# Ledger of designs, part 16: designed miniproteins, single chains, continued (3)

Each design is a single chain, and the fold is of that chain. pLDDT is the mean over its residues in the fold that is shown.

## One batch from the design tools (miniprotein)

Design m8566
Fold by ESMFold2-Fast:
Structure m8566 (fold): chain A 112 residues (1-112)
Amino acid sequence: DVVEILRRVARELYEAYLEGRFEDWLREHADEVRNIKDPDVAAAIEAGLRAVLLAVALADQYLRGEITEAQAEEMIERMAEEILEHTGNEELAREARRLAREFYRRLLEERK
């Protein structure tokens, strides 16, 4: 189930970010991602990574006063639209959007 793969990858990367191990996690898993033979699995992993990376970037930009909450939401929607366009998988796109919103909100709460 590619949606379950997306959830697992996104959760692991988000937890690694909270622990200060974000770059270490990405280095350790970069070779694994490159060696995935199933394109649907690769797309699910990429979607999970994108959800966390975007949430982190948007939370930082919002807290610096560089973007509004509405602009952050527009960028999350754009990410989901790109995932849908490239994969054709509505469930994968929906889950990536949900997780990006969840992580973005949690990061704002934790950095207050």
Scores: mean pLDDT 84

Design m8567
Fold by ESMFold2-Fast:
Structure m8567 (fold): chain A 67 residues (1-67)
Amino acid sequence: ADEVDAISQIVRDYVAGKDIPEELLRVETTADGVTVLTISPAGISYYLGKPSDAPPVTLRFPPPEPA
């Protein structure tokens, strides 16, 4: 498994409602309603199951369109 697999797994666990420590995954919402997930190097290492020197990864999810 690589860092992409680790990132995918942490996102799946978050969406499934699992408690993820903020040291591993930080969640914030911008003024524009964009949800920003920041995965720390510790989060990548934890889900990868081995030490990693990968930088923090930021994922952005736009808000759903208002109906």
Scores: mean pLDDT 76

Design m8568
Fold by ESMFold2-Fast:
Structure m8568 (fold): chain A 111 residues (1-111)
Amino acid sequence: NVKEGEELYKKGIELFNEKKYEEAIELFEKAAELYETSDKKKAGIAYYNLGLAYYALKKYEKAIEYFEKAIKLFEEANDKENLAKAYHNLGRAYEELGDDKKAEEYLEKAE
């Protein structure tokens, strides 16, 4: 249900802005699942925000996993703006893990 996904996503953003990252993660996961087969762009945005929430919690390997899921969905949706944002944050997550080569490759893809 796209409407239910949108309501969960909006609540997730509110929690994220309050720095309640673990609660935001639960809502973004539910939103992503609801969007997964119906709206690839919205699913990508939800996975991207999952990546941001895990990054904020310093769970960089999890952040990478969700940024990679978001990238695939943004490519399928031809969403170049969000694709660039996802590459930028993927590169930053690799910097935090000390993988300077992957960090440089993905930051360059972000334009």
Scores: mean pLDDT 89

Design m8569
Fold by ESMFold2-Fast:
Structure m8569 (fold): chain A 91 residues (1-91)
Amino acid sequence: SSTVTVVVIDLKLNKTYTLELPVDATVAQLKEEIEKLTGRNPENVELYVLNPLTQELEELADDETLGEIAKRFNIDLSKRPLIIWAVEKEP
């Protein structure tokens, strides 16, 4: 029942959105929240986290939870927001 602050950086629109979601929310649910805010089809959005060790963007799977992402990238959600990069799929 703990919530986390998610900062979504939209690279296409050059916009930033701040969301509060449960730590057990999935990437698919985050895409649905982005759809509610932006009108973007979730199927056309890829979400990434910047790996702090490699400085590379890594794509997130729809079934992965925000808590699992934080553990995988060694992000302490009690001290900082989860920063997510949103990229629109080109046709």
Scores: mean pLDDT 82

Design m8570
Fold by ESMFold2-Fast:
Structure m8570 (fold): chain A 64 residues (1-64)
Amino acid sequence: MADLEEGRRLLAEGKYDEAIKKFEEAIQKDPDNAEAWLELARAYSAAGKQSEAARYGKKAVDIR
């Protein structure tokens, strides 16, 4: 999905809030996409939001 690739690019650039938005858009299109939830968890972790990262990481595992 283009949204996942765009989000990963934004993460590499340090644009964490924009990356989070792209991963949230991917999840809205396909809530069962475990990869999108995992990438959202990584984005929150990179932004220093460990509680959100843990929550979304668990979601990715639960739907896999």
Scores: mean pLDDT 80

Design m8571
Fold by ESMFold2-Fast:
Structure m8571 (fold): chain A 66 residues (1-66)
Amino acid sequence: GAAKREELAKKAKELMLHLGASEEDAEKAAEAIKNGDYEEAGKILSKIFPDVSPEEIAEALKRILA
């Protein structure tokens, strides 16, 4: 539900900042997760995880939030 997405978004933002992402990218990814836009979240997160495709990240988010 929405609460689970908000918690994941918060953790994702924190992780991204620790990995050297910009505050803008971290906040944009968190917003996408909150809105259930896993494709957009995957695109942003893939900038930090170059070995993982945006599609793989989107699928992982869907599985975690199912």
Scores: mean pLDDT 81

Design m8572
Fold by ESMFold2-Fast:
Structure m8572 (fold): chain A 59 residues (1-59)
Amino acid sequence: MARERAERAVDAVLENAGGELSEEERERYVEEVAKAIEAGDYQKATQYVNRAMEEAEKN
């Protein structure tokens, strides 16, 4: 469940940004967000989602 939620959150910000992350970058952010969700650290999960958006906007 945490991974599915992480994938949805990351994919949503990628679509909104109109840019792209490499497959490796996307997977890295999904893993970090999922890990934070599993730990109950929603603040950290949000930070990683925001970083994914910033990285996509650079491209």
Scores: mean pLDDT 80

Design m8573
Fold by ESMFold2-Fast:
Structure m8573 (fold): chain A 70 residues (1-70)
Amino acid sequence: SKAEELLKKGIEAMKAGDYETAVKYFEEAARVGEGPLKARALSLLAQAYFKLGDDEKAEQAIVEAERALG
């Protein structure tokens, strides 16, 4: 799926230390994904935000991930 492709690109960006690019891919993956894929994208988005020092956005992404799972 498109969400899975975007997740893979985000994970590659995370491995490269390109956290800003990872945020963009995980944000898009969360936007187009549903259920567990959306939750995974939001959890990875939170990780990328923590790496950037954006704790408030990271915490918001965690809350949204929990909502995606119910």
Scores: mean pLDDT 88

Design m8574
Fold by ESMFold2-Fast:
Structure m8574 (fold): chain A 83 residues (1-83)
Amino acid sequence: SDFEKGKEALRAKDYESAVEYFKKALAKDPENVDAWTYLGLALANLGKYDEAIAYFEKALELDPENEAARLGLAVVLAIQKSE
């Protein structure tokens, strides 16, 4: 699946490919909270912090208690304040 290919790309640190696969996964299943969270993580690794924040916030709209999305959002906000 596109979601599994996205996770494989993240593990390989191929963040551009991860973004493309997770976007394809979300086009088919927009309620996949993990896909929103992993898309945010991939974009954060590419230095695209505003986009990463938007996708973490989308994950939290669907699941406000998602620990990975909450942590990802907190880390990106801290990085932006430090830079």
Scores: mean pLDDT 87

Design m8575
Fold by ESMFold2-Fast:
Structure m8575 (fold): chain A 88 residues (1-88)
Amino acid sequence: AAAALEAARKAAREVLERGLALMNQPNASRETVLEGAYLMGYGGYLEPEAAEEARRLLSRTAPPEALEAFEEGLRAAKAAAEAAAKAA
């Protein structure tokens, strides 16, 4: 149980880091920034402190649509977790 949770958190951190890397690409398009924000939200679901820091960063540095994409990512991760729980 603990090992499975740690593996899930590690995978979530990798998704969040991938999202941040997309946003930090030189000459990132608007679409790339929105994709990165979504992935940061998706990966942030199991890492609340990292999700809060990401939300603050996006509110200060990114267009408003990026915060919406971030919140959509969080909702998608929650829905996926609930679906997995029902399937188990």
Scores: mean pLDDT 79

Design m8576
Fold by ESMFold2-Fast:
Structure m8576 (fold): chain A 63 residues (1-63)
Amino acid sequence: MEELARKLAEKYGISEDAARRIVQALVEKYGEEEARKLLEDFLAGNPEAREKISQALVEEQAK
């Protein structure tokens, strides 16, 4: 998961801490297996996964 958080940070231009919080939020909402798949699908260029992660990013920034 830490490797996926780092790649997420690079893709969005956010801090690794922010990326880890998003990963944690996805794990809490979907479970570790689904969160891992969602992150892998996003890194592979899946547009639906991108939308779900973008929503999590907006929610994290709002808190």
Scores: mean pLDDT 75

Design m8577
Fold by ESMFold2-Fast:
Structure m8577 (fold): chain A 93 residues (1-93)
Amino acid sequence: MEEARRLLEEGDRLLEQGKYEEALEKYEEALRIFEELGDKRGIAEALTGIGRVLLKQGKYEEAIKYYQKALELDPDNIAAQRLLKYAQEQLAK
């Protein structure tokens, strides 16, 4: 649990620095740990992080799929809800 949370925080820092590949690796490792633990909320947070990387890369269709998966596991995830709406609005342009 603690290790997976640290990996999410590291991913967020790397994403802010524009280090997309390194951020993705941290989110994917966090996802693996949360899946092993059966932590649906943690899985949703990691999937949302992966979606953020894809969004920053302009991969809106792929980002939407990750946010949808996150919301299937945790419908109350505000970040995933907001980012899904944003990505959908980008595709409508």
Scores: mean pLDDT 88

Design m8578
Fold by ESMFold2-Fast:
Structure m8578 (fold): chain A 74 residues (1-74)
Amino acid sequence: SVFDLLRKETEENREKLEEAIKLAEQVDPTFAEILRKALEAGNPAMAEIAAAVGLVTSKDPKAREALRKALELM
């Protein structure tokens, strides 16, 4: 069912979000805190952003800064 698919996707996204926040904490604790607050507010779009942050934090500091500013406007 659509609900089973949505539940599985939400669970997988939450796991990736938690990992991305942990990785971000090592490089930018302030950015990690913003992500954590967004998760607590129940914003489901944060799962994709957190996954992108994990990748960007390792490779592109400019993209990380752009994502941080975008999240502050949410």
Scores: mean pLDDT 59

Design m8579
Fold by ESMFold2-Fast:
Structure m8579 (fold): chain A 62 residues (1-62)
Amino acid sequence: MIELTFPIKRSELEKIPEDKEVVVKALTEDIAKRYAELVRNMLLELGKSEEFAKKVKGEVKY
């Protein structure tokens, strides 16, 4: 599992292998959901599979 916290660089996303789960941590559930959607879109723009991108989850930090 790979945990991400904003700010996130596109170069960091390029290095993530598709066999790993990706979780975006944020201060609230609403922000976490929005950030997860942003990361999914960034992964698709980078040429990652849609199957990998849709597995990205947002979770509250703490």
Scores: mean pLDDT 78

Design m8580
Fold by ESMFold2-Fast:
Structure m8580 (fold): chain A 64 residues (1-64)
Amino acid sequence: MKELTDEQREQALRALDNLIATVTDPEVLEKLRELKRRIERREVSYEEFLEALFEIDELLRRAS
């Protein structure tokens, strides 16, 4: 399983921080925070990260 590079991880964490700052749905917020924790702990591959973002984006679009 290919881990995120340090650059990819930094960019991912920055993107998640921006999403956490703008999202108001508590269920989506908890999913974003858990994903951030998993990335910080190096428990997520690049592919898993993209899949999680796609799922979160779908939830946000359905909530709108």
Scores: mean pLDDT 75

Design m8581
Fold by ESMFold2-Fast:
Structure m8581 (fold): chain A 115 residues (1-115)
Amino acid sequence: SPLRDAAIEQLELAKEYARGVNPEAAKLMEEGIKLVREGKYDEAAKVFRKAYELMREHARSATPEQAERDYLAAVNAAGAASLLYQMAGKTDEARRIQAEARRDAVEFEERLKAL
């Protein structure tokens, strides 16, 4: 499927970015990509959601200077989970994680203003 192949390319890019930020999250994303290749989109979305939550939690305890990379990696993982929920037909779950990622972006912006 051309759409599945394009999705996998985006997930691989998100994984490589996460590898430089949080190797544990990158390992979760690698497992998620394997699930996508098996057609298990719902299970893959849950794994990418776990990667998002892990990087989000790390970003909240990071210094403001380090938080930018952590928040970008987290938002990328949330976007991946949203895409995979959509592919699984779980539109409400996709919308919820998109809303969470948008709130995280606002939180990050406010932290930058405090510098």
Scores: mean pLDDT 84

Design m8582
Fold by ESMFold2-Fast:
Structure m8582 (fold): chain A 86 residues (1-86)
Amino acid sequence: MYLEKGKKLAEEGRLEEAVEYYEKAIEEDPENAEAYNNLGKVLAKLGREDEAIEYYNKALEIDPNFMEAIENLTKLVIPRAVERAL
């Protein structure tokens, strides 16, 4: 499964390759909230925060009760709002 391969690559620190496999997982199952959330996590680690926010929002469109995606989105949105206000 592309999702499992993406998880292994992310654990190994091969973040760009993990992005490719999570994108493939989304192409095979566009309703897989976990794949969107995991892609967001890797993008955040790569410093691609705007893209990470988009993918967390996609995960929540599919599963509004996805607690990990809510948590991850909150951690990115609140710091950005505070930094821009200062």
Scores: mean pLDDT 80

Design m8583
Fold by ESMFold2-Fast:
Structure m8583 (fold): chain A 68 residues (1-68)
Amino acid sequence: TAAARKAAAAYEEGIKMDPNNAELWTKLGEAYLRLGDYEQAIKAYQKSLELDPNNERAKKNLAEAKAK
């Protein structure tokens, strides 16, 4: 939990520097998923897919978050 929260904060800082980095949005979604914050995870994955619609990891993780 503490590790996932620190990871989310680090990815949020990364996104401030590079908001069009689809990989950072995917990682932020993964951190929110680990925290059980499914609503924020879904938003982050949707943003990742807006930037990179062929990201299979983001698609799979989005489906998982929506199933919660």
Scores: mean pLDDT 82

Design m8584
Fold by ESMFold2-Fast:
Structure m8584 (fold): chain A 97 residues (1-97)
Amino acid sequence: DPSLEAARKLNSLKTEEELREALQDIVANSDNPAQRALAEEGLRALEEGDFDTARFYALAAFSSDPAVQEEMLAVAEARRKYREVREEAEKRRELLK
């Protein structure tokens, strides 16, 4: 069961450091580009202090289910675009003050 396997792997990681190391291992050693992209998103969330978001990306990266990987990559892409739009709007408002 891919979901149970992914959940067990995530639950075995007790600290942010262990989670970071597991995600770095995927980035370095996985031949699956979707898994690597999800692991990179998880590492970015950890760097931003968003541990809960990092855990969701990690669960998808640990999953062998391509449907889960595809959905979470779509979420990551949408979140990135939203952040870019917000940042651009904020810069435009600052320039008009």
Scores: mean pLDDT 80

Design m8585
Fold by ESMFold2-Fast:
Formats: C-alpha cells, sequence, structure tokens
Structure m8585 (fold): chain A 95 residues (1-95)
C-alpha cells in the first residue's frame, strides 16, 4: 500500500538520489513506502546507502548508488511510479 502522495521532487545528482514528497496524510508512512520503492527499483543496481526522514506530512529519502547512471535510472523509475499514482512530480537529473 502506497500512501497518497500529492507532490514530489525527485533529484538525481551524481550518484545520489533525493526524493522529497508531500503526503496527503502521514509523512512517516510516505517515507516508509518511498524507501521500499527506492530499494525495489532494480535488484541488480544495489542501493549502497539510504537515509529516510519524515517531518509532519513531508518525507525525504536520500539514497546513494554505485554509479550516476544507476541513480538517474532510479530517479526516472521513482518519478514514473509517483506520476502513475497521481502525484505531481518534478524530476531533475544532473550527472
Amino acid sequence: DIPEILRARVVAKGKTLTVTAEAAGSGEAAANALEGAVLAVDPFAPVLSIEVKADGKVATVTATFASAEDAARAAEAIAAGLRAAGAEVELTIER
């Protein structure tokens, strides 16, 4: 179950992916769901580190990957998934 996410900013910068999302309800629930989604993007491109924060209705997930290409692909996959779920998504990819 993915909690309703209203808006998200998805940024891939080098090897780092940052997802900042505003939930309709709990930011904690959104943070947990986003962590699971990031970890599940590609089983062959492992997440090397992941940090999760929630503040009220805002969830922030920061993940590092082995390569900038892995981070960029993860950003595109997360953005596509959130858009498919009805969220407004801003996607930025920097190598």
Scores: mean pLDDT 83

Design m8586
Fold by ESMFold2-Fast:
Structure m8586 (fold): chain A 80 residues (1-80)
Amino acid sequence: SVFDELVDELAKIFREYRAKLREAVAAGKSPEEITKIRLEGLKKMIEVLEKYRPQLSPEEQARVDRDIKVLKEEIEKLKA
C-alpha cells in the first residue's frame, strides 16, 4: 500500500540519520554539527510525510498530521 511505502521511506531516513549521528559523535563533531544533522533528518521526514499525505486515507492523513506536528515541535526545540 501507499502507507507501507511511506513507512519504508521513513524507516530508511531514520536508519540513515541514526548512522550519521553515531559517526558524528564517534568523530568528535561539535554540538552545532550534531544539531545540524538532527535538523536535516527531521526536515527530510516532514518532506516525505507531506509528499505522501495526498495519497493517504483520511485516518492515515490524521496520523501524518500528528507526526508532522511533533517533528516541527522537535525542530523548534533544537533551534532554541
Scores: mean pLDDT 89

Design m8587
Fold by ESMFold2-Fast:
Structure m8587 (fold): chain A 91 residues (1-91)
Amino acid sequence: ARALLEEAEELLKKAEEALAAGDPRKAAELARKAVELAAEALGDPAKYAAYVLTAIGIELDAELKGDYEAAARRLLELAREVLAEAREKLA
């Protein structure tokens, strides 16, 4: 669980850096991976499925619209939320 959280936190930082560097597609991809790892750390299959499907939906919507900046911001927010929940569960 801790290793998954540490990797998710590192991916979140990289996603924030990618967005700041003007690469919203990379930011969205890294943020989605952070959501997946943080959701896995929860140890709840139903929550895992819900968070992962939400993240995939955001990324697919961005691909269809060609707007990754909005998707990157939404995925970063989701990743922070899931990480906070996972940290609370391990406290």
Scores: mean pLDDT 83

Design m8588
Fold by ESMFold2-Fast:
Structure m8588 (fold): chain A 67 residues (1-67)
Amino acid sequence: ATDAEILAGVADIYLGIGNLAESKGDFEGAIKDYEKAIELYRQAGDEDGVRIAEENLEKVKKKLEEA
């Protein structure tokens, strides 16, 4: 695997655990996981991954602002 493929794969894992945290109502945990996914997708040059993780981060931050 290339370095970019490895970084994107790890980012996918963080995106997945962020989704799981959000589904359980752990919005703070989800934010941390999504932020880590964004960092790793950026390092990988995965623009689609960055966009998806940023959209999920924006949604979960809005849920915290309503709480």
Scores: mean pLDDT 85

Design m8589
Fold by ESMFold2-Fast:
Structure m8589 (fold): chain A 55 residues (1-55)
Amino acid sequence: SPADALIEQIRRALEAQDYDGALALLEELQRLMATLPPEEARRYDRRLQAVLAAH
């Protein structure tokens, strides 16, 4: 899904210490999540929080 791809890109940007790129991707993910059903948005938010906590 587009959200899965964005989360993976955010992970890679954080691993590369590209914080400007990670922020831009996070903003894109937040826009996408606003269009998803609440159940799916919460599932992706939990995955995003796990990625952020690991860095």
Scores: mean pLDDT 84

Design m8590
Fold by ESMFold2-Fast:
Structure m8590 (fold): chain A 68 residues (1-68)
Amino acid sequence: SDAEEKERLRRGIERIEETLKKLDLSEEQRKAVEEAIRKAREALERGDLETARRHLLEAQRVLVRSVL
């Protein structure tokens, strides 16, 4: 359901935020992840689950790129 998907995305955003506290990232990398999660949260608040998922995926991609 949309409600379950919304909760899943919200938890995904929270996990990224928690991960950011543990990683030593460059200022540019940190800003990129923070912007992506901000956009994901904004989309989630307006019920745009597809846009929220896209921005959450972008945040995850930046993090993966940062640790490789």
Scores: mean pLDDT 83

Design m8591
Fold by ESMFold2-Fast:
Structure m8591 (fold): chain A 66 residues (1-66)
Amino acid sequence: MEFLIELVGDVVKAIGVVLRLIGDPRVEVEKVGENKYRVTYHGDEEEAKALFEELSAEPAVKVTEL
C-alpha cells in the first residue's frame, strides 16, 4: 500500500510521525516535496490499512491513499 503524508500541523508531532515511520523496517519513506513524504508499506494489506487509519487520525499530518 502507498500513501502520501503532508505535514500540516504541529511540527514536533509531525516530525515524530515521520521519524517513527523511518524506524519501521517494513516502511519505505521518500521525500517528494517540502513537508510531503511518499510512504510504501511492504507488510500485509491489513497492517497497511491499520497504519493508514492510525495516521489519518493524527491532526499534525494529512494522509492520502495513492
Scores: mean pLDDT 81

Design m8592
Fold by ESMFold2-Fast:
Structure m8592 (fold): chain A 117 residues (1-117)
Amino acid sequence: MTVLTESGGGTVAAGGSLTLSSKFSEPASTISSVGWLREAPGKGPVGIASISGDGSKVSYAPEVEGRATISIDNSANTAYLNLSDLRPEDTATYYSVAGSSSSKGLVMGEGTEVTVV
């Protein structure tokens, strides 16, 4: 079963940038898709970015389009979400989510807190 180990959260100044990472416990070749959801205070979870395991399909939510870049490093078995031009509205807990051939259904990380000041 795939486990996602997340890092890269913290407090960032408005206008700054931040990279979140999600490391897979299984080879990247078993990953069918990876994405990030975020849950802001008082709001439900919203999908913000996704990439197919082969990297051929990428999508971004309108709220982050032009400011987000999602990628997979197959040799490192790690997905990255880079967020630039950060705004106070980007303050949320960010969860990585992956589809994998080695896991039943989707797997989700424990969440990484991001605060924009």
Scores: mean pLDDT 82

Design m8593
Fold by ESMFold2-Fast:
Order: structure tokens, then C-alpha cells, then sequence
Structure m8593 (fold): chain A 71 residues (1-71)
């Protein structure tokens, strides 16, 4: 089996989002329409890398939107 411990530790910074985190991130984007999820260039990426990059982008946008709402 894959080492879930190591994967989980990396996931905290750049791994895939949980369903709850993803839903919250999208809700924050809808509340702050100025923040759009960055388009990830699929060129040269595997489907797994592309999915991971999209999850990271969504998380980053959620954090930025949260900071913007704090103003």
C-alpha cells in the first residue's frame, strides 16, 4: 500500500483537498467572484499531476478569498 503518512504530510501543503475543503473553497470563490481558480496548463502533465495541480490551485484561491473577505 502507498505510504499514507508521507502522502498526508505533503497533502497538507500541496496534496488533494478533502470533499469538505473543496466545497468550502468553491463557496468562497462564489462569494468573491474576483478570484477565479487559476487555469492549469495540462501540457506535459499526467492526469494525476493535473488533478493535483487543480486541487492546489483551488486551495490557494480559497485561502486568498478568505484573506480578501477578512479585509
Amino acid sequence: LTDLGVAGQRGAASGPLSAEEEARARALQEQVPEFTTPVVDPSGLTPEQLAAAEQRALRAVAEMAREELRK
Scores: mean pLDDT 58

Design m8594
Fold by ESMFold2-Fast:
Structure m8594 (fold): chain A 65 residues (1-65)
Amino acid sequence: SEIEKEANIAMAMIYASSLGAKVLKVEGDTIYVELDLEDEEEAEKIAEELRRIGKKLGIKVVVIR
């Protein structure tokens, strides 16, 4: 349902923010987040975690660095 989709988007946004990512925009079922980390290894780990959570919620997560 639309309510479930909105709840999943909100959850994905909250989770991204908790990991230090900035939510840039939401388009449909896709969220765009900025991850400003110089440590490439840390950044990739967080990006993978964000994509994993997004997949579980049925939301596409696009990570911008």
Scores: mean pLDDT 82

Design m8595
Fold by ESMFold2-Fast:
Structure m8595 (fold): chain A 60 residues (1-60)
Amino acid sequence: THAEIFSLAAEGAKAYKAGDYKTAAELYEKAARLAQSMGNTALAEDLRKSAEEARKLAEE
């Protein structure tokens, strides 16, 4: 579970660096949901913030 959160966040960062902001936002949201399910509210909040920033960049 913790390793899965890390993996999803890493894939999100990779997508972000590639300019695929929509995919980055989706991956960060999935990581945030897993972090929240583990009770790690601070990590979930940080990941949701990253997802929101990626979504803003994905707006056309």
Scores: mean pLDDT 81

Design m8596
Fold by ESMFold2-Fast:
Structure m8596 (fold): chain A 79 residues (1-79)
Amino acid sequence: LTPEERRREAREAIEGAKFSIDLAEKYYKQGKKNQAVSYLTAAYILLAAARFYGEDDPELQAEVDELEKRIKEVEKKME
């Protein structure tokens, strides 16, 4: 992958993780815990992909760090 392609993959993974965590919160509030856990798992997988593809970009890594904090806070609220 070119550096440009890697940055695109990282951004797409970040957006996917945000979407997944929003769905996790939504389904958890509806009492659909199994579906919420599935989307929480997807958010962590996408977070790992974003960290991998954006590893050489400090700005992307900072965004990934903030996203990780958000995902962990949502996970805590689901308990």
Scores: mean pLDDT 86

Design m8597
Fold by ESMFold2-Fast:
Structure m8597 (fold): chain A 69 residues (1-69)
Amino acid sequence: GSEEIRELILEEASLTVKFMHYYIEAKVAEKEGDKKKAEEYRKKAEELQEESDRVQEEIDKMLAEKKAK
């Protein structure tokens, strides 16, 4: 229902905030010449992006179900 979709959107928003944090940290490390630290933060950002994509697929599935009415 609408409540479930709202919960998923809030989860995606939370994941986006975490992604932005690691993305910024990766850019800072890159500018400081800490290539290893930059790579670690980029990997964490990629993992969060994959999780966000998964949540988006769930939202799309629920919306498709509502459109079939």
Scores: mean pLDDT 81

Design m8598
Fold by ESMFold2-Fast:
Structure m8598 (fold): chain A 66 residues (1-66)
Amino acid sequence: SKEEAFEELKKELEEMEREFLARYLAGEDPEEVQKRFEEEKEKLLEEFSKKYNLSKEELEKVEKSM
């Protein structure tokens, strides 16, 4: 369901944010960390869009509600 898709996406986004924060704190270049985060987020949104037949715009609302 759409609700299940949103809960799963939120969990994966939270895990990804935690991983990238750890990389930033470990001394990786901030610009490179941000670039990689945005690339991985875009890929995640594309995968969920295809898996659940939802638009990227609907999925982006999950991130904005966090």
Scores: mean pLDDT 80

Design m8599
Fold by ESMFold2-Fast:
Structure m8599 (fold): chain A 66 residues (1-66)
Amino acid sequence: MEAVDALVERLKELLIKSEEIDKLIEELRKKMLELLPKTTSESHEEFQEKLEPIAKEILEENEKLK
């Protein structure tokens, strides 16, 4: 959850940079769509744990692309 919150904050900061925001949104969207089929059989806690590393990975990729 912490990385998800950080990703949201990062997206807000990048509001001025439309292209970077679009890239982060597309990355997050793809990851979310990949998770969606698995969530039908998973517990709420398990879903949150899976979302955390994905959000962290997206944030790290964004940092590297500075």
Scores: mean pLDDT 64

Design m8600
Fold by ESMFold2-Fast:
Structure m8600 (fold): chain A 75 residues (1-75)
Amino acid sequence: AEELLKKGSEYAKKGEEAYKKGDYKTAVEYYQQAIEYLSKAAEEARKAGDEELAELARIAKQITEQRLKEVEKKL
């Protein structure tokens, strides 16, 4: 779960970098990958009883989903 959260955060950062450069297509791809990893992190953390990690993953996913919606409006 921790490793999946870390991967999700890495992809979210890459998405932000692409967004800042105006590369909206690449930003969408990175945000989608981030959401996949964060979703898996939340599921695995919940199964393991790690409520704190599950909550962190859900919050990160929510923020990334809002960013994805913003980028999609520019496409």
Scores: mean pLDDT 84

Design m8601
Fold by ESMFold2-Fast:
Structure m8601 (fold): chain A 63 residues (1-63)
Amino acid sequence: MDPKELEKEIKEALVRIIIGVLKIMLRNGKISEEEYKKVVEEIEAAVEAGKLDEALEIGMKSL
């Protein structure tokens, strides 16, 4: 197994966990629906561009 593939899968899993936490924050009223949608769109755009580290930074700044 390529160690780079494992690192990519771990980072993708972390992005999914961050989005899950943001959804819980939305449900608890700690973040607005507008901010949630904007942050998720920015994370998904970074993931599509292959910028997983940028996606993680965007997510972490929103927590």
Scores: mean pLDDT 81

